# Ledger of designs, part 15: designed miniproteins, single chains, continued (2)

Each design is a single chain, and the fold is of that chain. pLDDT is the mean over its residues in the fold that is shown.

## One batch from the design tools (miniprotein)

Design m4489
Fold by ESMFold2-Fast:
Structure m4489 (fold): chain A 61 residues (1-61)
Amino acid sequence: SKEEYADIILEKMKALGIAEEAGKDLQVMINVATYFGRLMGLSDEEGKELGKLVHEKILAE
């Protein structure tokens, strides 16, 4: 599901130490999520949607 992919991306970002930095900028979040999405076989459009979801999750924490 989209939520599970968003959680995977957020976990990868936390492991890389970039989650806090990316949470400051939606465009950075979209770029990061699009990159990880490509590695998982997702489209750039799906990556952008996931980037918005991950951004919301970071702001909610």
Scores: mean pLDDT 80

Design m4490
Fold by ESMFold2-Fast:
Structure m4490 (fold): chain A 95 residues (1-95)
Amino acid sequence: SAEELAEDALQAYKEGDLEMALMLANAALEKDPTHVQALALRALIKAKLAEKTGQLEEAVKDLEEAEELAAKQSVSPEVEQLLEEAREEIEALLL
């Protein structure tokens, strides 16, 4: 169920529905707080929202947690891409 919610969140994100993507990523993390794909995706969504709100701290926290967990396990190329995209969005906001 956490995996299915994370996949649904990624689909909503790809369709540009950031509100739905965030809701589904939050639901996935409620079921599994250590789900790397959901943490990486939530970091990316929060970073994109921080461009408008200036609330970057939550995005950084999710990315740091996702990177720590990814270092302890094998992750898919899709998850690696989400981590890279989240890092790039956050770095762009710090410039």
Scores: mean pLDDT 84

Design m4491
Fold by ESMFold2-Fast:
Formats: C-alpha cells, structure tokens, sequence
Structure m4491 (fold): chain A 63 residues (1-63)
C-alpha cells in the first residue's frame, strides 16, 4: 500500500502515518513472540518425540 501526502478522508496525513507506525511496531513484536514460541514448541516436541521413540520404538522394532 502507498500513502500520498495530504489528507485522507478529511484526516491529516500525520494521523495515517502514526497508525501505520503503530501497526509496524505491533507486527514486529508479534513476530518476535511467535519465533520464541516456535522455538519452545520445537524443543518440547523434540524431547517428547525422543521419549516416545525410546519407549515405543524399541518395543515396535523388537516385535
């Protein structure tokens, strides 16, 4: 999306720019949180999979 100078729907361009900046900050923060969460889930899943494989894979392979 492109923003041109002037007024948008009777509002000053400064208001539109301010809103855009707020959205960019929120998106950046959310992206960091999602990355952190993904790493945590990955680590947890790997640990759970290792435990499950160790407990069940040996039994399944020995069968």
Amino acid sequence: TTISGGSIDGQPAANVLSGNQGLAILKSEENKELNDKAQEIGKKREEELKKFNEEHAEELLAA
Scores: mean pLDDT 60

Design m4492
Fold by ESMFold2-Fast:
Structure m4492 (fold): chain A 80 residues (1-80)
Amino acid sequence: SLAEVEDRLRQLDADLARLEQWVQQETDPAVLQQTLASIDAEKQRLAQLKAQYPQLAAQIDALLARLDALRALIEKKLAE
């Protein structure tokens, strides 16, 4: 349902804030690689939700932008 999706997006927003703080401190390449895979899976789920609930597109796009920024940060850390 729409309400269930909205609840999941609110939870994801909170989870992303915590993940963004955690990634700044993490240096283990194996953990960072696993985190990239999790980010890619979440981006796919959000793209599917955006197709099903276009009324949530702006909120989903904001979350996708944050996931893309986090992915880029992790890739930069792994390149060192």
Scores: mean pLDDT 88

Design m4493
Fold by ESMFold2-Fast:
Structure m4493 (fold): chain A 68 residues (1-68)
Amino acid sequence: MPSFEELLEEKKKEAVEKAKELGLSEAQIQVGLTMLEWVAREGKKLGLSLEEVEKAMETALKHFFETV
């Protein structure tokens, strides 16, 4: 798999598509994207693997979509 940046962009793209299908507002979408960016940034700083960061992003998105 490519870089942390490519993983983040892929997950953002999928999240935006799903959020639009669910009819979320631009503000809600922005919150979700900011959350993904924080997870990727903090995971990278902590030395987590791409697989660990991907799992963290998936967990965060699951909880985000359950909340809206």
Scores: mean pLDDT 79

Design m4494
Fold by ESMFold2-Fast:
Structure m4494 (fold): chain A 66 residues (1-66)
Amino acid sequence: MKLVEIYKRLKARQDANGTIPVSVAEDIFVDFGFDREKVSELLREVQDANGTVSLSAALQVAQKLL
């Protein structure tokens, strides 16, 4: 159930290329009660050179946090 709500929140914030800025993804995960430091560490491992993450990469982070 939490994963579905995280997915909906992430999907609503993605751009036309299906990417989300790391700062936006961090704020979403923190809003769901996850630790910012842990979220930042996991997102950094999957971010691209532009500081964004794909929806699929953000969902992988969500799975590791759950």
Scores: mean pLDDT 81

Design m4495
Fold by ESMFold2-Fast:
Structure m4495 (fold): chain A 82 residues (1-82)
Amino acid sequence: MQGTLDNHKRILDGLASSITSKAYAAAHSLGTADEVLKKTTELRTKLIELSSQDVEGARKGQELLDELAKYGADVTQQAMKK
C-alpha cells in the first residue's frame, strides 16, 4: 500500500516535470516563459500536495495533471503557429 502511493506520486511528479519543461521551452519563443513557468509550477505543486494525502486526493491530483497536460499542449501549439 505505502509503496503504491509512493510510486503513484513519483509517476505524477515525473509526468508533471516533463510537461513543465516542454511548456517552458516552447514559451521562450512566445516571450511568456516566466508566466508559463509560474502557472505550471503552481499546478504541479497542487497536484503533488493532493496526491500525497489520500485516495481522493490522488484522484484530484490526476485531474490536475490532465489540466497541466492540456495547458502544456496549448502553449506548445501556440509556439508552433509562431
Scores: mean pLDDT 75

Design m4496
Fold by ESMFold2-Fast:
Structure m4496 (fold): chain A 65 residues (1-65)
Amino acid sequence: DVVRDTALALHEIAAGFEGLEVRVEVVDGKRVVTIRAKTEEQIKIAESLAEGYLALGVDEVRIER
């Protein structure tokens, strides 16, 4: 399952960075990913992860600071 395998890889990357928290929720039938980032470098990583999640068919990505 390409979507599942890619989602696992993205979560593994996020788990390797302190201060990054990734949550995946289904809200009203839509897949929503929330990424929490605090530093400039973490925000750049979160933006890259957001692009990856959107490419997989996630409906919305939220980046919190």
Scores: mean pLDDT 71

Design m4497
Fold by ESMFold2-Fast:
Structure m4497 (fold): chain A 78 residues (1-78)
Amino acid sequence: SALSGKIVEELAEEYRKEGREHLAEAVRAMQAALPDNATLGIQSALMLSELYEKRGDFEKAEEYREQAKALAEAALAA
């Protein structure tokens, strides 16, 4: 869906800002190739991050962004 694409783009941009362009491309490919449960875990963490940002809880938002990155890296390494 459009929402899932936006979430993947946001995660990919974070990796690009870190100078990790290969991981940015891999995250976009992952959404099409990974099992649904792995993709849902990453998307859920990103959605929670956005929710907490809207609530003004930036500490929780950062925690969930870190969790999403960790889940993506673990899935790519497997």
Scores: mean pLDDT 68

Design m4498
Fold by ESMFold2-Fast:
Parts: structure tokens; C-alpha cells; sequence
Structure m4498 (fold): chain A 69 residues (1-69)
């Protein structure tokens, strides 16, 4: 669980950094994260997938915030 959440946050940070470089919005990043969580839910169920989604959104948001300083 802890490793999965850490990985989700790190993947989110990578998505956020890439989005910031391309001038993409947080809504576009959130759409990509939602798609990844939907796929993961098929394997691990909705609760774990939702926690993964939240960790990834936090990582992406932090990366975008850092890039816009």
C-alpha cells in the first residue's frame, strides 16, 4: 500500500512537470489521472484505485505549483 501510494505521487509529479512544460491545464492532467485510476480499479477495486488517483492528483498539483513559481 505505502509503495503504491508513493509510486502514484511520483507518477503524478512527472505528469505535472510534463504538463507545465507543454502549457497544459490541471483539468487535462486530471483527465489522464482519472483514466489511469479507471484501469487500476479493474485490477485492485475502486477504493484502492481512488486512493491512487488522489495521490497522483496531489503529485501533479504540487509539480505544476512548483513550475509556476
Amino acid sequence: MEELMKKAYEEGQKLGKEAAKQGRTILEVQSEIDAKAEELAKEVGPVVAHLYRLAMILGAGQAIFEANK
Scores: mean pLDDT 78

Design m4499
Fold by ESMFold2-Fast:
Parts: structure tokens; C-alpha cells; sequence
Structure m4499 (fold): chain A 70 residues (1-70)
């Protein structure tokens, strides 16, 4: 089974992905920015817990780039 650290990393990855998808569909730019910021915080935590998480790293980069386009 997964260790507690792996479960925490997966939880943060999933939470980040949910905020990211919601933010991408958001029409209000302030709410969209907040959603991307929440996604970034969760992806950063997932990477801290699991540094080799390429999916979290890629999604973090995409969220940061989407903020730059706001």
C-alpha cells in the first residue's frame, strides 16, 4: 500500500488538479487567479513530499504560465 507521505502527496496532487481545472473554466479573472494560486500551493506541497512527481511539476508550470496570461 501507499505510505502516509505518498497518500498526502497524491491528495495534494488531486486537490491541485481540481483547483486547476476549475480555474481554467472560470470567467472571473480574480477568481481564476485565486484558483490557480490554490492549485500552485497544492502542487508545490505534492512536489515537496514527492520531488520526482513529474505530473505535479508540469501542472505547476502550466498554472504559473496561465497566471502570466491573466
Amino acid sequence: GLSDEELDADTHLVAGAIFYVIAKKEKDKEKQLEGYKLAIEHFQRAIELRPDDEVARELLKEAEENIKKL
Scores: mean pLDDT 85

Design m4500
Fold by ESMFold2-Fast:
Structure m4500 (fold): chain A 114 residues (1-114)
Amino acid sequence: HMTPEEVLEKARWALENIDTLTPEQILKLIKEVVDEMLRLIDEGKYEEALRLFMALRALVGAAYDKYPDDPVFREIQAVVDEAVARLQQVTDPEEQMRILKEALEKIKEIIDKA
């Protein structure tokens, strides 16, 4: 398994090189970030999970901007937007993690059926 720091570095690299990446490569990177966030949530590492969520938001946004006609990126962006809106209404860390976990599981389902 990659460390959270390695996943974060890989996500930042992908953002800098988004113009060179295929949709399939971007989806694989999104899945790696999602899998690491789910692991961190299960371990109670909430601050690290939130830090990766910021990277996930940036990566998904860049992918949707580059491929606006791709229904997979559009669906993932919608899940991220819903999670952000719900998180703004909640201050309890455990409830925030539950919201993130639900969103991450939905993103995995979208990628797995693509």
Scores: mean pLDDT 87

Design m4501
Fold by ESMFold2-Fast:
Structure m4501 (fold): chain A 84 residues (1-84)
Amino acid sequence: KVEEYLKLAELLEKLAKETLEKSKSLKDPYLKELAEKVAEKALEAAKRIKEAAAKGDVEAAEKALKEMYEEIKKLGEETLKKKA
């Protein structure tokens, strides 16, 4: 369903904006950087999912979601290395 991916993109955008707001209260600079980068990747993915869904391209929407997951995972790993 194309509508489900559009709703998912809207939810991701909302969660990303909430994450940016919450990041302002974080005292740890590494966690703040991680939260900001995660929110940035979620906003990018939401845009790509909306574009794919508008074209009826479910495969492209799923690929965008999977790529977002992998990028967020890499960001977490990089942040752990900086913190150590």
Scores: mean pLDDT 78

Design m4502
Fold by ESMFold2-Fast:
Structure m4502 (fold): chain A 105 residues (1-105)
Amino acid sequence: EELKRKAEEYIKQTKDNIDKLKKVGEEAARVARELDPELAEFIERYTKAKIGEINTLIDKGKKLMEEGNYEEALKWYQKAYDFAKESLKEMERILEELRRQLEAA
């Protein structure tokens, strides 16, 4: 099934982006801890919240796949992929800004 294959590809890419987001988030929290421990805790919670939302979108897609609604499932998997990609890009920008602030301190 072509739609099932596309869904599996989106899930794989989304999981890869979640792994990257987790690593970038951990590094951002580490850098933030040198500036402000409360900021590090905020970044850790923010990263977990983003990952949780991505997983919620994946779970909605999975439920639709189980119901045989492949077309709607694919839309939710694409939404999860887009959100994961945007969240990763946002966290990478946060890390760059934190590194810049630490170097200036």
Scores: mean pLDDT 87

Design m4503
Fold by ESMFold2-Fast:
Structure m4503 (fold): chain A 93 residues (1-93)
Amino acid sequence: MAELKDLSFSVRRLPNGDVWLVASFTVNKDGWVEARILVNGEVVAAGSFLVKAGERATIIARLAPGKYTVSVEVRVEGDEPQRSEPVEIEVPA
């Protein structure tokens, strides 16, 4: 089974004032990956891309300042979706 590994979240404030929530992870299987960022249970970003096992993949959501419960859902083609444990993230004003 494909497995979501090494999940990390970071908040990046850009020079133009945009704030990005950056989710980075690896999967243990080569293939096409569908990845989603969920904020308070709602999908706010989604992407599909080709990965190699152990290669870091990144998906980004743009967020306003506030406190959020965030998780990532990842599916490798042909496998069942894997959802991360929710974490609380605060985006400073």
Scores: mean pLDDT 80

Design m4504
Fold by ESMFold2-Fast:
Structure m4504 (fold): chain A 100 residues (1-100)
Amino acid sequence: EVKVTLSGGGTYAAGETITLTFTVSGSDKEYEVRLYILPAGETDLSKATFLGSGIVKPGESFTVSFTAPAEPGTYTAYAQYREKGTTEWKWSEPITITVT
């Protein structure tokens, strides 16, 4: 079973730099990854803000840095990922980002 981990959640000030890290374990394959953020409770993923994309090789991680949203509140970040060469995207478990 392939396990994905998205890290970098927590509490941040508006305008602070947030770094998200995506990793894959339990696989010898390369993965395409896209990272998104949206307001907590939003279920329409078409409203997500795109943060960055890349390829994760076995034993490597993908990182993206971005500026915390200007509006205080709770946000969720997601990774959309797929095995390289496949057509089916999966979503990671969300992580919580709180902006104060």
Scores: mean pLDDT 82

Design m4505
Fold by ESMFold2-Fast:
Structure m4505 (fold): chain A 81 residues (1-81)
Amino acid sequence: SLEEKLKEVEEALKKVEEYLEKLERAKKENKIEELKKEIQEESGGESPDLDELTLDELIEQLERQRRLLEEQREALEKELE
């Protein structure tokens, strides 16, 4: 129900936030190659074409996704009360 949907949105938000932190850290520490290996391992062998430009684009995409999930969380919280 709405409570289950809220939990799913909160879990998705946590994962997006963790991934954003990982991407921002990789950019700050210049560890893009290490990030590529980690994504490849998690995706079952698919390696993204990550350079500094595509990393910025990916961060922007995840920030937009986080915003949408935050809006969904707020809407669900409002509907529950």
Scores: mean pLDDT 74

Design m4506
Fold by ESMFold2-Fast:
Structure m4506 (fold): chain A 82 residues (1-82)
Amino acid sequence: MVEEVRAFIEAQLPAAKEYLSTLDLEELKEALKELEEAIESGKKKLAEQPLTEEEKEIYELLLEAYEELKEHIRELIAEKEA
């Protein structure tokens, strides 16, 4: 299951980044806010809830993917504001 989640993330990340590159500044700022809220929620669950080792690995993989998308959105916002 963890490897299946990893493979899915790896396959989807390039497409997600390409889609984000088509958004305008307002849409990117909204997407950034939503991702930041999702990351905070995920980190809270990882810290506070009793999770199995497999569940922890899945959450960590999802958080890494969200952090990567967040960085990409921030770069796109900076480019559009310049």
Scores: mean pLDDT 80

Design m4507
Fold by ESMFold2-Fast:
Structure m4507 (fold): chain A 92 residues (1-92)
Amino acid sequence: MDFLLDIPEIVELLKRLEELKEKAKKAIESGDEKLAKEVIKEIEKLKEEIKKLKEIAETHHLPELSDFLEKLLEELDKMIKELEEKLEKLKK
């Protein structure tokens, strides 16, 4: 049920993800190219941290945690695509 929410690293990742979602939304709505580029860098850094946690989860045979982390990686990839599309439009 809430086992994943009891892991401090997972709670930290979820907080960082929500912060990045708000920054991404602000960058898209305001057309701030600098903010969009910084958010992409922060998302890439978070993806690397999540990949490391996924490797640990796979090593310890924790499929629920591995699946959860995979879903987070998919969400981060979608955010990068939206930000990249916005950056292409800002170069007009």
Scores: mean pLDDT 78

Design m4508
Fold by ESMFold2-Fast:
Structure m4508 (fold): chain A 82 residues (1-82)
Amino acid sequence: SAADLDHAFTVAGIVYKEIKETDDEEIIKKNLEALRKTLEELGIPQEVIDEIIEIIKKGREENKPFSEVMAEIRKVLEKLAA
């Protein structure tokens, strides 16, 4: 549903902000695992979850602005819209 996609987008944004602010690999791992679990519970397909997690990881590694990372995530989620 649109509400599930909006929730997925919001949670992904929170996770990106959390991992962007830390160099603690354990905190990063836990945040990414929590994101995967939340997206699975929302019924997001595994292929899309994998794409979102890779966008977030790459965004952190390349020090991408929040707006750029969220724009990429939005494009992936829009593919699920009927």
Scores: mean pLDDT 85

Design m4509
Fold by ESMFold2-Fast:
Structure m4509 (fold): chain A 94 residues (1-94)
Amino acid sequence: SMKEYYARGMAILMELQSNQEYVLLDEASDEAERWIDEFLGKKLVPKTPEQARLAERGHLAYTAAFLGEKFGEPKEVVEANRKLGEEYDKKAEE
């Protein structure tokens, strides 16, 4: 469900920010909601449990790419996570 995607996205962002200590939790929550809205779109409705699982993994990969870029991870790591997100999105459409 969309609610589960939001919860997973926020949990990952909270964990990453806790490790980096760069952003306050309140700012993290605002960023998480923005990225989830941008990546998932409010009209994305998974049709099967497998499609939902793949879409969640894609979202987490995109979130990792975005935060990696923000926190100065190597471009190769950022691109690898974006590619992983693209793969999961493609599988979710099957």
Scores: mean pLDDT 59

Design m4510
Fold by ESMFold2-Fast:
Structure m4510 (fold): chain A 80 residues (1-80)
Amino acid sequence: MIVTITSEDGKTVSLEAPTTVALLATGLSYVLGISFDEALKLVMEHLGKKPNDLVTAEEAKEAALFIAERYGKKVKVEIK
């Protein structure tokens, strides 16, 4: 499965699921324009996981939407 996260300004990242917390944080850092350290902390806090733990497509979508909302940003998330 591929999770695609797109910002309103057209930045896109695609992740193969299951992914890792660290890889999801890297993608969200890029798409949202926040630091990797901030993205990593928020993904870990929201999912209750460590950087190398596996993240399902649905967990990646939920985390992306939650973190985007926290920063007042909108993202589109598609799972294929």
Scores: mean pLDDT 88

Design m4511
Fold by ESMFold2-Fast:
Structure m4511 (fold): chain A 67 residues (1-67)
Amino acid sequence: PILTVTGKQVAEALRKEGYDLSPEEAYRAVMGGMEGKSHEDFELATRAIQRLQEEYPNYGGFLFVPD
């Protein structure tokens, strides 16, 4: 199954990794990282995805949606 993840949930995941981003900033960073827009966005996307995989290990992937 695929888990639908909102910008708010991405922000919450990144907060656990020590980042302080708004839901909109978190969504933008994850999408930017997946699209290869910057190294910073790629790092944020990687951290968020790793945390989500830890919290939801039985999901085969994530679909990121705006709030």
Scores: mean pLDDT 84

Design m4512
Fold by ESMFold2-Fast:
Structure m4512 (fold): chain A 93 residues (1-93)
Amino acid sequence: SRREVAEQALALARQQLAKLKASYPSLSDEQKRQLGLTFLQSLGQLADQFADDPDVLRELRALVEELKALFADIPEVVAAAEELLARIDELLA
C-alpha cells in the first residue's frame, strides 16, 4: 500500500540519519558535505513522491531539521537543507 511504501521509506531515512550521526565525528569536511548533500537529494525525492501526503511531509521536514542541526558546521549542507525545508513548507501550504 502507499502507507506501507511511505513507512518503509521513512524507516530507511531514519536508519540512514542514525548511521550518519554515529559516523559524523570521524568524517572529514568533504565527506560530510558529500554525504549531507546526497542525503538531502534523497529526502527531496521522497518529498516529491509524497507531495500529496501531509503526514509524510511533516516527518520528512523533521528529518531535514535533524540533518540541518547535525551538519551545522557545513554551510553548504545547511543552505541546501533550508532550501528543502522551504520546498516542503510550500507543499504543506
Scores: mean pLDDT 89

Design m4513
Fold by ESMFold2-Fast:
Structure m4513 (fold): chain A 68 residues (1-68)
Amino acid sequence: MPKVEVVRDDGSRVVLTPPISFRALAEALGVPVGTVRRVAKRLGLQAPLSAEDALRVALELGKEARLI
C-alpha cells in the first residue's frame, strides 16, 4: 500500500501511512487542520485519506510531496 512523503518548510520530511486523518496531515504539513479540511472539501475528499488523497491536498497547498 503506498505511503506519502511530505516536505516541511524547514526541509524536514515526514512519511504518512494510510489511513491518514486530517489532523495527521495538518501536523505533517505544519498547517492548521481547518486548512486541510477546507482543501479536502474543495477536492471532494473525506477522512480517512489514502496516500494519493493526502498527496493531492499537500500539492494543492503548495507543499512538496510524493508517493513512496
Scores: mean pLDDT 85

Design m4514
Fold by ESMFold2-Fast:
Structure m4514 (fold): chain A 66 residues (1-66)
Amino acid sequence: KEEEALKKIDEAIAAANDPSTSEEEVQRLLDEAEKIANETDNDLVHNRVVAARLIWVGRQIDRELA
């Protein structure tokens, strides 16, 4: 389950870094990652979700300014 959460977090980060992926799809992947992370009760997994969301905020700013 933790492995599943980490894999989903990695998918969300990859999607955030791909400008061809829609904002809706990135948000969906982040929400899925957070849902799985909440089921693990693991601080490392939760911290990685927070990091992924911060990466996405940065990517959203870049996309809006492009």
Scores: mean pLDDT 78

Design m4515
Fold by ESMFold2-Fast:
Formats: sequence, structure tokens, C-alpha cells
Structure m4515 (fold): chain A 94 residues (1-94)
Amino acid sequence: SIEELIERVEADESIKEDILKEEGEELKEKAKEMSEEEIEKELEEARKKYEAAREKLLAASPEEQQAAWQEYARAYVEYRKAELLKELHKESLE
């Protein structure tokens, strides 16, 4: 079911590790250049897109599921990146 696939993705801690492996250096540099306010705004925007894509996927017809899944997966990765950006920014200040 779509719900089971979503639960598996959201339980997969390796997604955060994969992001750090592929984009970790770029995220660290971005975190140094951004203000706390800019990071909070980016996180809030990513969260809203993620929530909207998740709801759309759960409501999708069989014909819409592939496109809705791709939108959800992209939004989820962007949301995880925004969370990482916030954590990296905190580390850069300490």
C-alpha cells in the first residue's frame, strides 16, 4: 500500500546519510552563508511542500500515483536537506 511505502521512506535514516554523502560539503558552505531567519524560512517552506505532497499522494488515484510519488519523494528529500541545513548552521556557530 502507499501508506506502507511512505512509512518505510520516513523510517529510513539512510536518506539523511546519503544526502550528507552527496551534498554535505555544499550544505555546510550554504549553512555558513545563511542567517538563522533564512534557514527557518527555508525549513518552513520545505515542510509545507512535503506535507502537501504527502497528502496529495495519499489522495491520488492509481493513474496519479506515479507522479504523486515522485513529487512526494522530491519534497521529502528537500525537507530532510532543510533539517540538515539547520543542524549544520548550529554547528557552525558553536
Scores: mean pLDDT 85

Design m4516
Fold by ESMFold2-Fast:
Structure m4516 (fold): chain A 81 residues (1-81)
Amino acid sequence: SAADEQRLLGFLRLFTEHQLRELEAIEDPEERIRFARRLIANLEAWRAQAEATVTDPAVLAEILAVLDRAIARARELIEEA
């Protein structure tokens, strides 16, 4: 439903914000890289799931934008490690 798709978008916004804060708090470079790689893989899986299940194209576009920004930020945070 449209309400379920909006709840998914809201969940993914909060989830990505929380996970990126956890990633930024990791001081050990090797653990930061491991965490970021797991996070990126998880976000790529969410991206595929959203493309398969979200029917509203505007909600899908927003979900993909949220996930793509989080993936880009996770990659950025490990480039110096």
Scores: mean pLDDT 89

Design m4517
Fold by ESMFold2-Fast:
Structure m4517 (fold): chain A 117 residues (1-117)
Amino acid sequence: SDEEIGEILEETIRLVEEIAKSLPEEVRQRVLAGVDKAREYLEKKDYGSAVAALLGVAWLIREWLEEQGAPEEELQRLSELLSKALDALLAKDYLEAAEHLLEAVKLAKEIIEKLKK
């Protein structure tokens, strides 16, 4: 449902904002700009554009994790989830796209936590 898609994307945004706190200034500002665009699309109930904006943010976080020396296996798992989200987005299955995107962001947060140890 539209309510379920909106709820998943709002949860994704909250996790991205938590991740942003661990990012350097320049990357953080780019991530937060993408979050702002996603929120604007959600207010318009443009779920496809909201998913696309957050997918861009998630790929940017993946690039930063690669620069931080995150393990190749973890980066590959993240890429697979992001690719599934993109495939669902292109199929206009916004619920499935949002679910894969949330799982990707959860994995990114776990990778960041492991890198801090």
Scores: mean pLDDT 90

Design m4518
Fold by ESMFold2-Fast:
Structure m4518 (fold): chain A 85 residues (1-85)
Amino acid sequence: MTDRQIMQQTYDGLVTYRNMMINMNYSQDSINDIQSVVDMVQDMIRNDVTFDQFVDRMRTHADNSKDPFVRDFIMSMVDYSISQR
């Protein structure tokens, strides 16, 4: 799998998780947090960032997230992305 394909799968997973959070009536703050990650990953794919930059930015966002569910999900997607490389 290419680095771009891994980043695309991460984007698809984040979108799915965001939609689940919306359907389950999570707080607007939590939905805004996951939406910011979705937007960040889309921007990173569009700008052809390196895989290392992708991982670093994902980890930085997770560390700054106040929602433990959003943080844990981002970190699980990072671990998955590294495992697919």
Scores: mean pLDDT 87

Design m4519
Fold by ESMFold2-Fast:
Structure m4519 (fold): chain A 100 residues (1-100)
Amino acid sequence: VGKNVTLKGNPLGAKDSSVSKATITATNVNVDNKYFNLLQTSALDANGNITGGGALPGDEGGDLLDDNGKLIGKIKTADIENGASKGYTYAVPADVLAKL
């Protein structure tokens, strides 16, 4: 929690790979009793307002990196998808992926 992160994906229709900045706001998050043990990210705009957590449509499966460029998760869901519109992006932690 409170860590700065980089979201790296290639959203549909983008000219180049997407690189967005966000902060981890929660860990071990459960979404709709369907997804468990997720990392939650939030991004702020220039005015300090919460945005869509940094991910764009099509970024699912992209990389979530820490300040040192270390892979800490994979983008699983974004609130932009399916009308969730809660201003957060969710990722599967790298340690959870290693257990699968």
Scores: mean pLDDT 55

Design m4520
Fold by ESMFold2-Fast:
Structure m4520 (fold): chain A 66 residues (1-66)
Amino acid sequence: LVEEAREAARKAGLTDEQIQAIVDFVEALRRLGLPEEAVRSGAEAAIDYAKQGKLDTIRAAVEALR
């Protein structure tokens, strides 16, 4: 899951900073015990937000999930 999200973000042309934020988000979802399908959907949404330049939104979501 985490490595799948990292590779998907890399293939989307995201920066290392954006990739790290997406990985942190996926790890937060996994810590909450969400099913694998929900974690994958979350990763896809985070990649789309990063592509839109909404990195702060992803970081805020990670903080909210703590």
Scores: mean pLDDT 81

Design m4521
Fold by ESMFold2-Fast:
Structure m4521 (fold): chain A 55 residues (1-55)
Amino acid sequence: MSPLQQGAVEFVTLLLEAGASEAQLQQVLNWMRKQGWPEDVIQAMEDQIARLLAE
């Protein structure tokens, strides 16, 4: 992972630990897409959400 991807994955993990819902995180990801964030960063965040919620 790039440092940017790693930071984004850690940020998503912290938000989930803080009680953010999947719907709230999807709103953040959609906003990031509109702002032109790299898709590989967004995909890494989606993969992390899926991993944590699969428990």
Scores: mean pLDDT 80

Design m4522
Fold by ESMFold2-Fast:
Structure m4522 (fold): chain A 68 residues (1-68)
Amino acid sequence: EDRVLARAGEVGGEEGIAAIDAGNIQTGEAHLRATQNLGREALSRGHTVAAEAAFRAAERMREALKAA
C-alpha cells in the first residue's frame, strides 16, 4: 500500500529524470506534474511515506529542469 505508492513515485521520478537527461523536456515536465499529484493524493490519504518519496522525486526533477 504505502510501499507500493512510494515505489510508483520513485519510478516516475526516475523516468522523469531520464527524459530530462535525454532532452525530452515536455515529457520531464509531465512526469513532474504526475509525481506532484501522486504526492498530494498520497498525503491526503495518510500515506506519508509515499507522499515524502514523491515530493523528493519532484524536487529532483525540478532541479534537473532548472539545469537544462
Scores: mean pLDDT 79

Design m4523
Fold by ESMFold2-Fast:
Structure m4523 (fold): chain A 84 residues (1-84)
Amino acid sequence: SSRLELVEEVVERFLELVPDASVEQLLAVRYAAIEAALLVEEGASPEEALRRAVEVALELQPDMSEEQLRALEEALREALERYL
């Protein structure tokens, strides 16, 4: 499924940018990517999907740094451009 491919691309790109990410942080990123994909499939803008994904990641893993959240935004933006 294209959704699964997008999620895996986001997680892989995030891990490339944050190679020391914890398992918990990677799980939060995975759930955030799923939410972004679902929102875009429902007609949300990429900007709205990115905003919501960051909120989801931070809700699940509040210890994520600003740098890690920016890495998530970059990974999601790149994957969403290929998905759309």
Scores: mean pLDDT 85

